# Designed miniproteins, single chains, continued (3): the designs that were tried, part 27

Each design is a single chain, and the fold is of that chain. pLDDT is the mean over its residues in the fold that is shown.

## One batch from the design tools (miniprotein)

Design m8969
Fold by ESMFold2-Fast:
Structure m8969 (fold): chain A 110 residues (1-110)
Amino acid sequence: AAAREKALENLKKGVEAFEKGDYDTAIEYFKKALEADPDHPLAPVAYTLIAMAYLKKGKYDEAIKWAEKAIEVNPDHPAAYRVLSKAYEKKGDTEKAEQYRKKADELFKA
């Protein structure tokens, strides 16, 4: 379907922007991909990459919000828990940072 193709095109453009360090452009494209096809198999990856982009921008509260969305879509996504761990560490919440780090490690080894 045209919606699925549009989602894939936006995901590709988002990844290219992310790899170049253009996190604002990456976020925009990943959001467009999710709007085009919310049920796309790569939707959890798009949520996590948005969270990672916000983390790299120092927007820790937004990184947490988008990583939580990634976990709602796929609770077994280790990368989303790693983003939560780093964001809470940067906010000084060492207890939550360690909790999410352990969860990410467990899921990666499974």
Scores: mean pLDDT 85

Design m8970
Fold by ESMFold2-Fast:
Structure m8970 (fold): chain A 99 residues (1-99)
Amino acid sequence: MTPIEKRIEELEERVEELEKRAEEAIENKDIEKLKEVVKELSLLNAEAVDLALDPAATPEQKARASEIAARANEIMRRLIREIERLEGKKAVLGGEFPA
């Protein structure tokens, strides 16, 4: 197994773990945990993009790395929307606007 292939497999496993952690955080309405998962997905996306741009990577490996990056971005967008939804509801139900 090449070092690049092993790295891609590690990123595939990590994105699946982060997706599971994200679903748990959504169910628990844990805004802090959602924000932590978004940060980890952002770092994973950066690593996947670096692999997609690696001159030693094959076109197939670059395509797989790009797919991992796309999946991480999709999960991040979903989590950001959920954070905004939860924070918006908390402000309406339990907070006053600063005025």
Scores: mean pLDDT 80

Design m8971
Fold by ESMFold2-Fast:
Structure m8971 (fold): chain A 52 residues (1-52)
Amino acid sequence: MLQEAEEFVSRLNVSPEVRERVRKALLEALSRSSPSTWYSKATGAVLRAVEE
């Protein structure tokens, strides 16, 4: 869960600043969702954060 989120963030080919925003979004999604569903929701949040 958290490890998968960090692995995903580290694989992103973006600037460190954007990567930090994506990581924060993933952590927020994890805190609000059950472990089994958070990853799907986090993917959407990541896409938005990277685009911003």
Scores: mean pLDDT 65

Design m8972
Fold by ESMFold2-Fast:
Structure m8972 (fold): chain A 58 residues (1-58)
Amino acid sequence: ELRKLILELIGKKLRIIGLELDLERLDLSEEEREKIEKEIEELKEEIEELEEKIEELE
């Protein structure tokens, strides 16, 4: 179970990196940019929750 949480955390961190790279593209619409930014914020919150769960299992 701990390993699954760690892999999920890594996956979410990699997803954020990908989304941040997408934000560097100048051809994104305002709506798409806002959507990506919101997804990054949601992923950061999920990462914090996962880190807390991992600490409880250690």
Scores: mean pLDDT 79

Design m8973
Fold by ESMFold2-Fast:
Structure m8973 (fold): chain A 57 residues (1-57)
Amino acid sequence: DPELEERIYKRLVEAGVDPETARRVAQALADAYKRGALTPEDIEPALKAVATHYVNR
């Protein structure tokens, strides 16, 4: 899902996540959501967890 992937990517980069890491995570989360392994409720906590992990120096 290119729309979801780009939305996740932009949010991660905006939060300070490295673009390479943000792209990989966005692709993984979008793929998991498309496969039914994630709900919309799981996306927001995952984004916050990734941003905290990769932005925390």
Scores: mean pLDDT 77

Design m8974
Fold by ESMFold2-Fast:
Structure m8974 (fold): chain A 56 residues (1-56)
Amino acid sequence: GSNPDLALSQKNLGDAAFAEGKYEEAARAYALAKQADPSDADIAQKLKEAVEKAKE
């Protein structure tokens, strides 16, 4: 089910990891945020970008 507090917490963790260049960690955090709030298009976009930057 939806959990907006968890979504915000994981989104903030993802944002911090992304800013530090830790794209795999950011992608994991954004994935949890998206699962907690699948209606947030911003989280979905951030997850996509983090996954792309984490790819080799």
Scores: mean pLDDT 84

Design m8975
Fold by ESMFold2-Fast:
Structure m8975 (fold): chain A 84 residues (1-84)
Amino acid sequence: QQVKAIIENALKAENTPKNLLETYTELRKLNVQPVTANNVVGAIYEYKKANPDKKEVTLEQLKKDKDDLVKLVPQSSVDELLKY
């Protein structure tokens, strides 16, 4: 539940290195493994970079855009992001 909130906050935040590092750090504080946290942050970064007009995206909206996400990041990163 807290992991989902961190991801949704990251999706609506500006796509900056500072915000991405803060997201990674918050996931790590919840004992999300480093590789998983890095993959989740990478998926959020690439999605927002490809969709700059979609500034307030929910995790549910990302599930609808799954086919577009797999073109930008590895399937494993997409699966890790969308499991929350």
Scores: mean pLDDT 75

Design m8976
Fold by ESMFold2-Fast:
Structure m8976 (fold): chain A 95 residues (1-95)
Amino acid sequence: EEIEKLLKETKKFLLEALGYSEETVEGFMELLERVLSLSPKEKYEEIIGQLLNIAKEKLSPNSKLEDLKKLSKEDLLSIPGVTEEIADIILKALE
């Protein structure tokens, strides 16, 4: 599936380009899959891009998914490229 390729490429980018731990990447991928399940297919590439921006700004190489649950809507909106729509979906996915 086309989505499987996007997810595989995203995981590889986080591990190889950003140097994130496998544990951090697995937590991020779980969040990404939840966000995508709440989103229309035409926005998948935009969502992946915005979540990567969140990861770059808010996650360290050894962060846990729980660290993202501490973020407020204002924290998410402060990140370049993150829209209010995506911030709301992320907060819902983190419940």
Scores: mean pLDDT 78

Design m8978
Fold by ESMFold2-Fast:
Structure m8978 (fold): chain A 71 residues (1-71)
Amino acid sequence: MIEEKRKEVEKEVERLEELIKKNEEEFEKRKEELSEIEAKIEEEILESFRYMVESIKKLELEKLKKEELKL
């Protein structure tokens, strides 16, 4: 049961990582077309998005570890 949940979380994390990679590639392509200010704003948004995904990943893994320790 917990092992199945762990696999599902890993799968979702992998999908989110792929989404981040796609967004980063799109940002790099558009970076030359943006003004210096616009490029900085988009870079900050991408960093915030990466931080959010890592935070979600850490939180979900922490929940799984707590459930595993209870049982």
Scores: mean pLDDT 74

Design m8979
Fold by ESMFold2-Fast:
Structure m8979 (fold): chain A 68 residues (1-68)
Amino acid sequence: SALDEAEAIVAETLERVRELLEQGRYEEAEKVVKEAILRIGELTDAASADALIARLFAEVQALYREVK
């Protein structure tokens, strides 16, 4: 389903962001998050997209705290 695909994008984005942050590639990490937000918004309804994007943002902030 579109929701399952959006969930997969969240998981893949978090893995890629972790790798980029460990390499000090902050601009690329930001770009990956922005691309994921756009793709999630295209795949599902606004309410589902908002929930997934909020979760993605919270998890990315947690990764920044761990890697800094």
Scores: mean pLDDT 83

Design m8980
Fold by ESMFold2-Fast:
Structure m8980 (fold): chain A 64 residues (1-64)
Amino acid sequence: MEEEKREKAVEALRYIGEHPDEDLTVDELAERMGLSKEEFEEVFKKVSGVTPEEALAHRRALAA
């Protein structure tokens, strides 16, 4: 993957971790990173091993 996209995915993962109580959507994260939803999902999965939706669901479970 491109380094720039990798950095965006890492930032998104960090943002999810820092904001566990926010009602975040994958669309909002993709927009924040300046990527399309499809591109964001692909690069995020390559970096984290899970989809952004899975990461958000996991974080919400930990916050509950």
Scores: mean pLDDT 74

Design m8981
Fold by ESMFold2-Fast:
Structure m8981 (fold): chain A 75 residues (1-75)
Amino acid sequence: MEAVALMEEALEKAKKALEAKKAGDEEKAKELLKEAERHAAEAGRLARAAGAEEEFERATREVAEEGTKVLEEIA
């Protein structure tokens, strides 16, 4: 499922944003965070277009939970 792959990419970008923030690269962290948000939004759009929102939520539950924790650390 393409939407799941995009959500996984969003998580990886968010993790890289956290690493950049810890390294003191505020600008890089902001750019990576914007990319993560864009990928997550696109993933949700594709899941809705396919009528597969429920399947998407089940498949990405762990990714979404991990992403929330990463975003809380960035904030």
Scores: mean pLDDT 80

Design m8982
Fold by ESMFold2-Fast:
Structure m8982 (fold): chain A 65 residues (1-65)
Amino acid sequence: GEELIRREREERERLIAEDGRGAVEPSEAAREAAEELRRIGDGVQAGLDKIRAGGTMEDLRAATA
């Protein structure tokens, strides 16, 4: 019985979330902001990879200043 109760609860939560998503869509500004944050994240990861390859945090800051 527990598995069925768990599945019913999850199903109801998913339907409520889907109704919310159907009623609310991200604005163009929100999508652009999300894309910009992703690009910034990619740049940070590249910087961290350089530090791991033998650079320092000071080297990263100097390169970005």
Scores: mean pLDDT 64

Design m8983
Fold by ESMFold2-Fast:
Structure m8983 (fold): chain A 92 residues (1-92)
Amino acid sequence: MMEEEARELLEEIEELRAEAEEVIARLRAAGARHPEYAEGLAATAEALRETVERARELAESKEEVEEARRLLEQARALIEAARSAVDALEAE
């Protein structure tokens, strides 16, 4: 039972990892164009990377599936926030 939930969660995390990599690349590109925001954009990229990796570790452990799911949702929220920030900078 919990093993099936962990497997489904790991599949969702791998899909989100691809989206996170795309967003991180966009954050890095935006930082190169807007040096004033580079530090903040780099911090956002690092927070997103750490959140996704932590979710994966918890899902693989199978002990904290609920916490892994919570972190997955947090990572999705970070991706949406990062996309909005990059879109605003690209519109300048």
Scores: mean pLDDT 79

Design m8984
Fold by ESMFold2-Fast:
Structure m8984 (fold): chain A 70 residues (1-70)
Amino acid sequence: ISSRITGLVLRAISLGNLETAKLASKGGKYYSQGDFKKAAEYFEKAAKEAEKNGDLELAKELRELAKKAG
C-alpha cells in the first residue's frame, strides 16, 4: 500500500496538482503511523481536490485508498 500511495502522489505532481499530492502524502504518513482514520480522511480530502482539478481517475484511486485505510 505504501507503493500505491507513492504512485498516486507522483501522479498528482505530474498533473501539476500539488495540493492533492500534499494531502495524499499526509494520508500516507498517518497510514505509516497506524492512524488509519486520519489516513482515510486525508485520502478523501486529496480525492476531492483531484476532482476539483478534473483529475477524475486520480480521485477514484484516492477514494479506493481511503476505503482500504478506514
Scores: mean pLDDT 82

Design m8985
Fold by ESMFold2-Fast:
Structure m8985 (fold): chain A 78 residues (1-78)
Amino acid sequence: AAGLFSEAASLGFKAALQIEDKELRKKTLERLSEAVRAGDALELAKVSREAAAQSKDPEVRKQLEEAARLAEEAAKLR
């Protein structure tokens, strides 16, 4: 459980740093930081999916979608 959450957070931050839109990047990083601080895997997944939908770079989008998937799996575990 903790491993999947940590992997989702790490991938989410790495992908978010690659977002070309400065406002989207800043907002995504702030929301990811809040979700990680709260230990909220569902919010981490939601933020990552919303950022993926708004990202123009297909590689960044794919990484954010994978981060969301890992976060959703973490949420299903105790």
Scores: mean pLDDT 84

Design m8986
Fold by ESMFold2-Fast:
Structure m8986 (fold): chain A 81 residues (1-81)
Amino acid sequence: MSGEEKAEELAERGEREIALGSEAYEAGRYEEAVEHFERAAELYDEAAEALPEENKKKRRELVARATAARLLAIAAEIEAE
């Protein structure tokens, strides 16, 4: 795969993890939600790394998505207390 194709596949997997994390969060399964949101952050970081260096805007968007996923994980951790 090209770096862009690999990044797209990884980002799609990240989106699926966000969806699963959100479902777990709404169901009160906060520990499960944390795991999904953390996995989403890792996938978005890997997607950003897979992009060619010239794709600065898309890389910044993926890094922002990874940051958002980490914030969701922190919110779920707080609820799990």
Scores: mean pLDDT 88

Design m8987
Fold by ESMFold2-Fast:
Structure m8987 (fold): chain A 88 residues (1-88)
Amino acid sequence: VEELVKEAEENIRKAEEYASQGKNDEAMKYAQKALDIARKLAEEGHFEEAADIYERVARVIGKLEDSVENANLATATALEAVGLRVEA
């Protein structure tokens, strides 16, 4: 769990950095890597850790260039975080 959480945090930090620079492709790439880790944590029953990652990734995606795709992905990611916290 420690390794997965650390990897997710590193990917989120990189996504935030690229998002702040307007590098949407790179930001999305790292955001997706963090989402993959969150899904694995949820599958292993680590719902609180997964929810935290989903919530942080949703905030990053929400900062990217305004587009319907990014808005929908951010909303879906935030809803996943809410669902995981209910399960926790």
Scores: mean pLDDT 73

Design m8988
Fold by ESMFold2-Fast:
Structure m8988 (fold): chain A 102 residues (1-102)
Amino acid sequence: AAERTSAVVRTVREAIENGLPADEIRKRLVELGVPEEIADHIAKAITSPDLEEQVEHLRKAAELARKHGDTAAINALGVIARHFGLPRELAVELLAGGTPWG
């Protein structure tokens, strides 16, 4: 639902803006109906200090979100990718399930 998508996206924005810890981000997303495995990867993508780890967690979260049909989670991953300044082409490819060379 549009309301759920807005709530999930808002939670991700607040997590980034307020520097929430991974466990709190994961808990809030699970309470909004995001599967725990997806929520865990989203939280790690936001809180990881290493760009390689951020990209890995974004890729895994996107794969799982597509498998579960969780459009709200996919939209939230787009917010994370934009916040960390990932190239648009790479972000689109990760969210669509490709690789930069695949």
Scores: mean pLDDT 76

Design m8989
Fold by ESMFold2-Fast:
Structure m8989 (fold): chain A 59 residues (1-59)
Amino acid sequence: SVEEIAKAISEKTGLSLETARRIVELWLADPHITLEELAERTGVSVETAARALVVMLQI
């Protein structure tokens, strides 16, 4: 579920659960979203966005 993925991202990256959920929702809406756009839209670094995607893809 979105909540379980968001929690995993939050725990692995140190992001708030709300920010992690936002990342999951944006990626599910457009899996072709760039790391730069994902970072810009959520207010995180590109490196953090990349870590979040790695966590999401390993679930």
Scores: mean pLDDT 83

Design m8990
Fold by ESMFold2-Fast:
Structure m8990 (fold): chain A 106 residues (1-106)
Amino acid sequence: EKEKKELNEVVDRAIEVAQEAIKSSNGTPEQLRELARRLKEVADELMSVVRKNKNLTDEQLTYLGETIAALRRMAELAEQYDESTRPELVKAAKEAIENAKKVKEL
């Protein structure tokens, strides 16, 4: 129960940050730098939960891995400060949201 609550809280934060990334994808370099930092922080939090929680299924681990990869990709795109990366950042954000939601459904 406690481990499931911690997982759900971090997964919800991942969804929130990914949604914020879609809204802020055309921001200033400073805004994109802060977005990249928050994306990295939530990806690291998810990795910490994966390492501590011994009750995760292989399917949950797969969706969590895809979510972490997408969040890290979004951070890399945001740090480029290039409007041409915006469609790819939005695509990665949608992939992060979809995979994170699948974790909660399991």
Scores: mean pLDDT 84

Design m8992
Fold by ESMFold2-Fast:
Structure m8992 (fold): chain A 70 residues (1-70)
Amino acid sequence: SKADELLKRAKEAYENGRYLESAGFTLAAAQLTGNKEAIEYARKAFELASNGKPDQAKEPLEKAIKLLEE
């Protein structure tokens, strides 16, 4: 699915330390699945990464990705 493709891109970006890009892909995937909890974590990760706090984005980003894998 498109959500699975976006999640794959999110994981690839995460592994390469591109947390803003990863958060963007994760948020898009979460919105497509309608998983409210994943959307909230992904939005928080995107906000932190876009405000120059990528290290703080890692935890909410990992939680969002894990929810979308379930």
Scores: mean pLDDT 87

Design m8993
Fold by ESMFold2-Fast:
Structure m8993 (fold): chain A 55 residues (1-55)
Amino acid sequence: SDAQIQAARQAMMKQVDEIVEQSEKDGVSFDEMNQQIQQVVDQTQKQLQQIRQQS
């Protein structure tokens, strides 16, 4: 459903913001931050694909 897609996207954006804030706090490298962001994006894309297949 559209609501599930919106919820998944909002959750992804929140996780990305948290990764950025945590990376700044912990002095994580830009490369490590990008790897963590990519994992969240990949997980969200798989979730969105499953939602679309179920619809």
Scores: mean pLDDT 81

Design m8994
Fold by ESMFold2-Fast:
Structure m8994 (fold): chain A 64 residues (1-64)
Amino acid sequence: STLEKAAEAVRELALEGGLSEEEAERLGKMVLDGNGKEAVERLSELTGMDPEELQRRVLAAALE
């Protein structure tokens, strides 16, 4: 599903950004719970990655 793909992308980006597996899974769960915007904002803050680029990457993965 689109949400599952988005959650997986968020988890992968979190791990790429140096977060723990536990933190990555927590962010992925936020996406599945309908809090995808908050998940991307938190991921950006924790990793230093640009939130707009993160959102674009997550959306691209969700549409594949």
Scores: mean pLDDT 84

Design m8995
Fold by ESMFold2-Fast:
Structure m8995 (fold): chain A 88 residues (1-88)
Amino acid sequence: MKAEADKYFEEGKLYMARGDFEEAIKYYKKALELNPNYSEAYFNLGEMYALQGKFEEAIKYYEKALELNPNYEDARILLENVKKVLGL
């Protein structure tokens, strides 16, 4: 249900704000279990992996966010930036 997916997404944001990226990732993944089309949750997962230096995983999540929302400007910009860091 959308409201439950939103609650998990909000919990993920709270853990991210506290610097607990492992827990943030778990809650964003729970949001995606309830709403597989949650482009913002894919975007935030990309940011979590990028902050950990896991740029290949970050690219995958940003690409998924753009597949679901082709007009997601923030995802496009961060995807381009991560690819430049990797020389792609």
Scores: mean pLDDT 85

Design m8996
Fold by ESMFold2-Fast:
Formats: sequence, structure tokens, C-alpha cells
Structure m8996 (fold): chain A 58 residues (1-58)
Amino acid sequence: SVEELIAEIEKRDPNIAAAVRKGLETGDEVILRAALKEAREAGDEETAALIEEILARL
């Protein structure tokens, strides 16, 4: 589920998880893509993959 994906992100980076939750709550894909960019710039490929999976389910 999307909630399980968010829980995995939160274990890795709580700030990115909060941004993902905000993007989903507001329906704002720009916020979700900004969180993805932040994960990629941090070199966290696993968090980036989890965000991409959430985006694929929208």
C-alpha cells in the first residue's frame, strides 16, 4: 500500500516522508516531484525508488 511505502521512507528520511505525505494530502504532484529530486540529490537511490513507486500509483 502507499502507507507502507511512506513508512519505509520515514525510516530512512523523516523530512522527505513528511514532504511526500503533504504532496499526497494536497494532491500536489509538484511537491512529490520536489521530494523525489531531494532524495536523488542526497544520493538516496532507495528513497527515490520508493517515491517513484508512489508516483506510479497516482
Scores: mean pLDDT 85

Design m8997
Fold by ESMFold2-Fast:
Structure m8997 (fold): chain A 104 residues (1-104)
Amino acid sequence: MEEDIEAVAERSVATNTDEVIELFIEAVKALLEGDYESALKKLLEMAKLLNQDTEEIRKAIEEGVKTVKKELEEAKKKGEIEKVKELVEKYLETLEKKLAERKK
């Protein structure tokens, strides 16, 4: 991918609390499993922690989940879902490693 996954993960951990990162990881894992309801719930909890619980942000999160669902369905049709999962899992693993390093 065009962006350095390690640099993006490092910046995300540096600028967010452990709780926000953990909710994001849980939400993305739920999306990959097809559990869109759990993903939506976790993303909304994350928005509340960031004091971003506005109607505009809630609608943006709901639309984002719908977009990801559509993209995952298209990836399944093209036989690309395993590549998408591998890339996303690599990003999540990098986030988890950076989070663990911060906790020592």
Scores: mean pLDDT 75

Design m8998
Fold by ESMFold2-Fast:
Structure m8998 (fold): chain A 68 residues (1-68)
Amino acid sequence: SKEEEMNAIVTEKSKEAEAKLDEESVLELDRKLLGIYLQSLRDNKSLEEFKKEVDEAMEEALKKAEEK
């Protein structure tokens, strides 16, 4: 299902974040990913749009972590 695929994408990104980011940055990213997930459900966004937003959130988190 779409929800199963969305959950798989989030789970994979959370694991990547835990490997690359500190605990505080992981928690911040997880909050953003939850927001993206809920908004995608409200707006009935495609998996492609959801994945793009998740990828962009991860990229932003990595950039912010480099400045800390």
Scores: mean pLDDT 81

Design m8999
Fold by ESMFold2-Fast:
Structure m8999 (fold): chain A 82 residues (1-82)
Amino acid sequence: SYRDRWSQLMDMIQDFYSVASDDQRQQLVDIMNQTNQQIIDIQTRYYNDPTISRQQQDNQLIGVIDDTMNRIQDMDRQVRQQ
């Protein structure tokens, strides 16, 4: 579910934040700002477009979270290899 994916993302952010440099923490803020904007855009489209199903909205939201998690995993991998 979207909620389960969001919880996974929050756990990942907590773990990454503990090992991240100040520059990487700033990159994380930028990534999360982009993610939040994409979530708002998806929710706004769903609210204004009656042809979009709840399942389609949920799938789009999960996709955004999965993409964000992949970006954070790539940054975390770089930190752990240095």
Scores: mean pLDDT 84

Design m9000
Fold by ESMFold2-Fast:
Structure m9000 (fold): chain A 60 residues (1-60)
Amino acid sequence: MEKLIKEIEELLADPNADRLEVEILIGVLALYGAVTKDEEALELARELERRAREVFEALK
């Protein structure tokens, strides 16, 4: 799981990152949290989604 989180954070720092790829990886983290009942993973997925929205929607 830590590797997935690191990949999402690296993509959020990359100005050439594809929004869809970031959204898919965040979705995978959210699904993992839901299936394993890991509330920390679910909260992190929500925070990363908020950050992704700020990064990608600020450019609209």
Scores: mean pLDDT 78

Design m9001
Fold by ESMFold2-Fast:
Structure m9001 (fold): chain A 60 residues (1-60)
Amino acid sequence: MEETLKKVEDLIKQGKYEEAIKLYDQAAREARQRGDPRAVELEALSALAIIKLYTKKLGE
């Protein structure tokens, strides 16, 4: 899971926000299937990535 978070951070740094959101959503679904309490945290991080993507689009 921490490896997935690293990949998402790298994608955000590269400006690939849509790909970052997809990875967060996949990780959150996998965590939820395993009953991992971190699923809520991953869902929150996905929401923050969406906000950052929209902020960038509004600034363009």
Scores: mean pLDDT 72

Design m9002
Fold by ESMFold2-Fast:
Structure m9002 (fold): chain A 70 residues (1-70)
Amino acid sequence: DLREALFEVARATLEVMKATIEILEVKRLAEKGLLSKEEAEKKLKELKEKLEEAVERANEASARLEALLA
């Protein structure tokens, strides 16, 4: 159970990092004029939702790990 909780934390952390990188890439492309403002806004909205889901999952995984250590 502890190993599974650690794997869940690691997996959730990777999902947060991936979403963050994608957000930064969209912002960079928009700044360089390679993406329209409308396209950037739409993609950022979708990616922010994915980031929020990933953060929630990471918090849940962390809480489960803390419960096992208590």
Scores: mean pLDDT 83

Design m9003
Fold by ESMFold2-Fast:
Structure m9003 (fold): chain A 91 residues (1-91)
Amino acid sequence: REEGVRRAAEEAIRLLKEMKELAKDDPDTVKSAENILKTVREAYETGDVELAVAALIQAIVLAHYSKDPKVREKAREAAGAIARLADLLEA
C-alpha cells in the first residue's frame, strides 16, 4: 500500500509539473498548478484524504476551464492520478 501511495503521488506530481511547463506563459495557471502541487505533496506527507480531494477538485476545474487544450488534457491526467492517490489514502 505504501508503495502504491508513493507511486500515485509521484505520478500526480510529475503530471502537475508537466502541466505547469505547458502553461508557463499563463501566470495564473502556473500559480494554480503550484498550489495543487503543494496540496498533493502535503496530502502524501500527512495522509490527509481531504487535502487529496481538494487538489482533485482544483485539477478538475483546470481540466474544464483552461483556455489551452493541452493544459486541459494534462490537468485531466493529473486529476486521474490525484483521484488514485485519494482512493489509496482512504483505504
Scores: mean pLDDT 85

Design m9004
Fold by ESMFold2-Fast:
Parts: C-alpha cells; sequence; structure tokens
Structure m9004 (fold): chain A 80 residues (1-80)
C-alpha cells in the first residue's frame, strides 16, 4: 500500500541520516588517528575505522539507491 511505502521511505531516510552521522564521526576519528605517532595500537584502530568507513559509505550509497527506487514507485502508485 501507499502508506507502507511512505513508512519504508521515512525509515530509510532516518537510517541514511544516522549512517551519515556515523560516517562524520569515523572521518574525525581517522584524522585524529593519522595525526598520532605511528604505533601498533594506532595502526590497528586506523585500519578498523577505515574498514568501517568503507562499509558505512557503501551502506549509505545502497540505501540512497533504494530510497530513490521507492520514491519513484510511490509516485507511480499515486498517479495510478
Amino acid sequence: SIEELEKKIEELEKKIKELEKRLEELKKEIKELESKPATRETAIRLAGASVEKIGVEFEIELRKKKLEELKKKLEELKKS
């Protein structure tokens, strides 16, 4: 139904916003880690944060694509 699609769109928009906040936090953490002395602990944290950043960027892109798809579907259903 239209109502179910609108709810899914709202949930996706909320999740994208949440992921974008996490991405911003990860970017800040990476910059801070890059400014620290090169230690094993710093290297492990930097690697972990960098991998998580790639994953979060991918999840944002995937959800933005899904959001656009659902918005087009909603527009088609409203015109039908």
Scores: mean pLDDT 87

Design m9005
Fold by ESMFold2-Fast:
Structure m9005 (fold): chain A 59 residues (1-59)
Amino acid sequence: FKDVLNLESIGDDDNFFDLGGDGGLATELVRKIERDKGKVIPLSKVIENPTVKQINSLL
């Protein structure tokens, strides 16, 4: 989240799209997770579970 949205800090309950994320940034987030965690998350799961806490629960 922080690197994709260029944010200094982010909370577990912060919504990715409320922080200025869009479909392009969500796609970038998915690719970053694949690279850093070795896990593939469908873009639809990010859209349905847009908070840091929810996405971490998918990892």
Scores: mean pLDDT 73

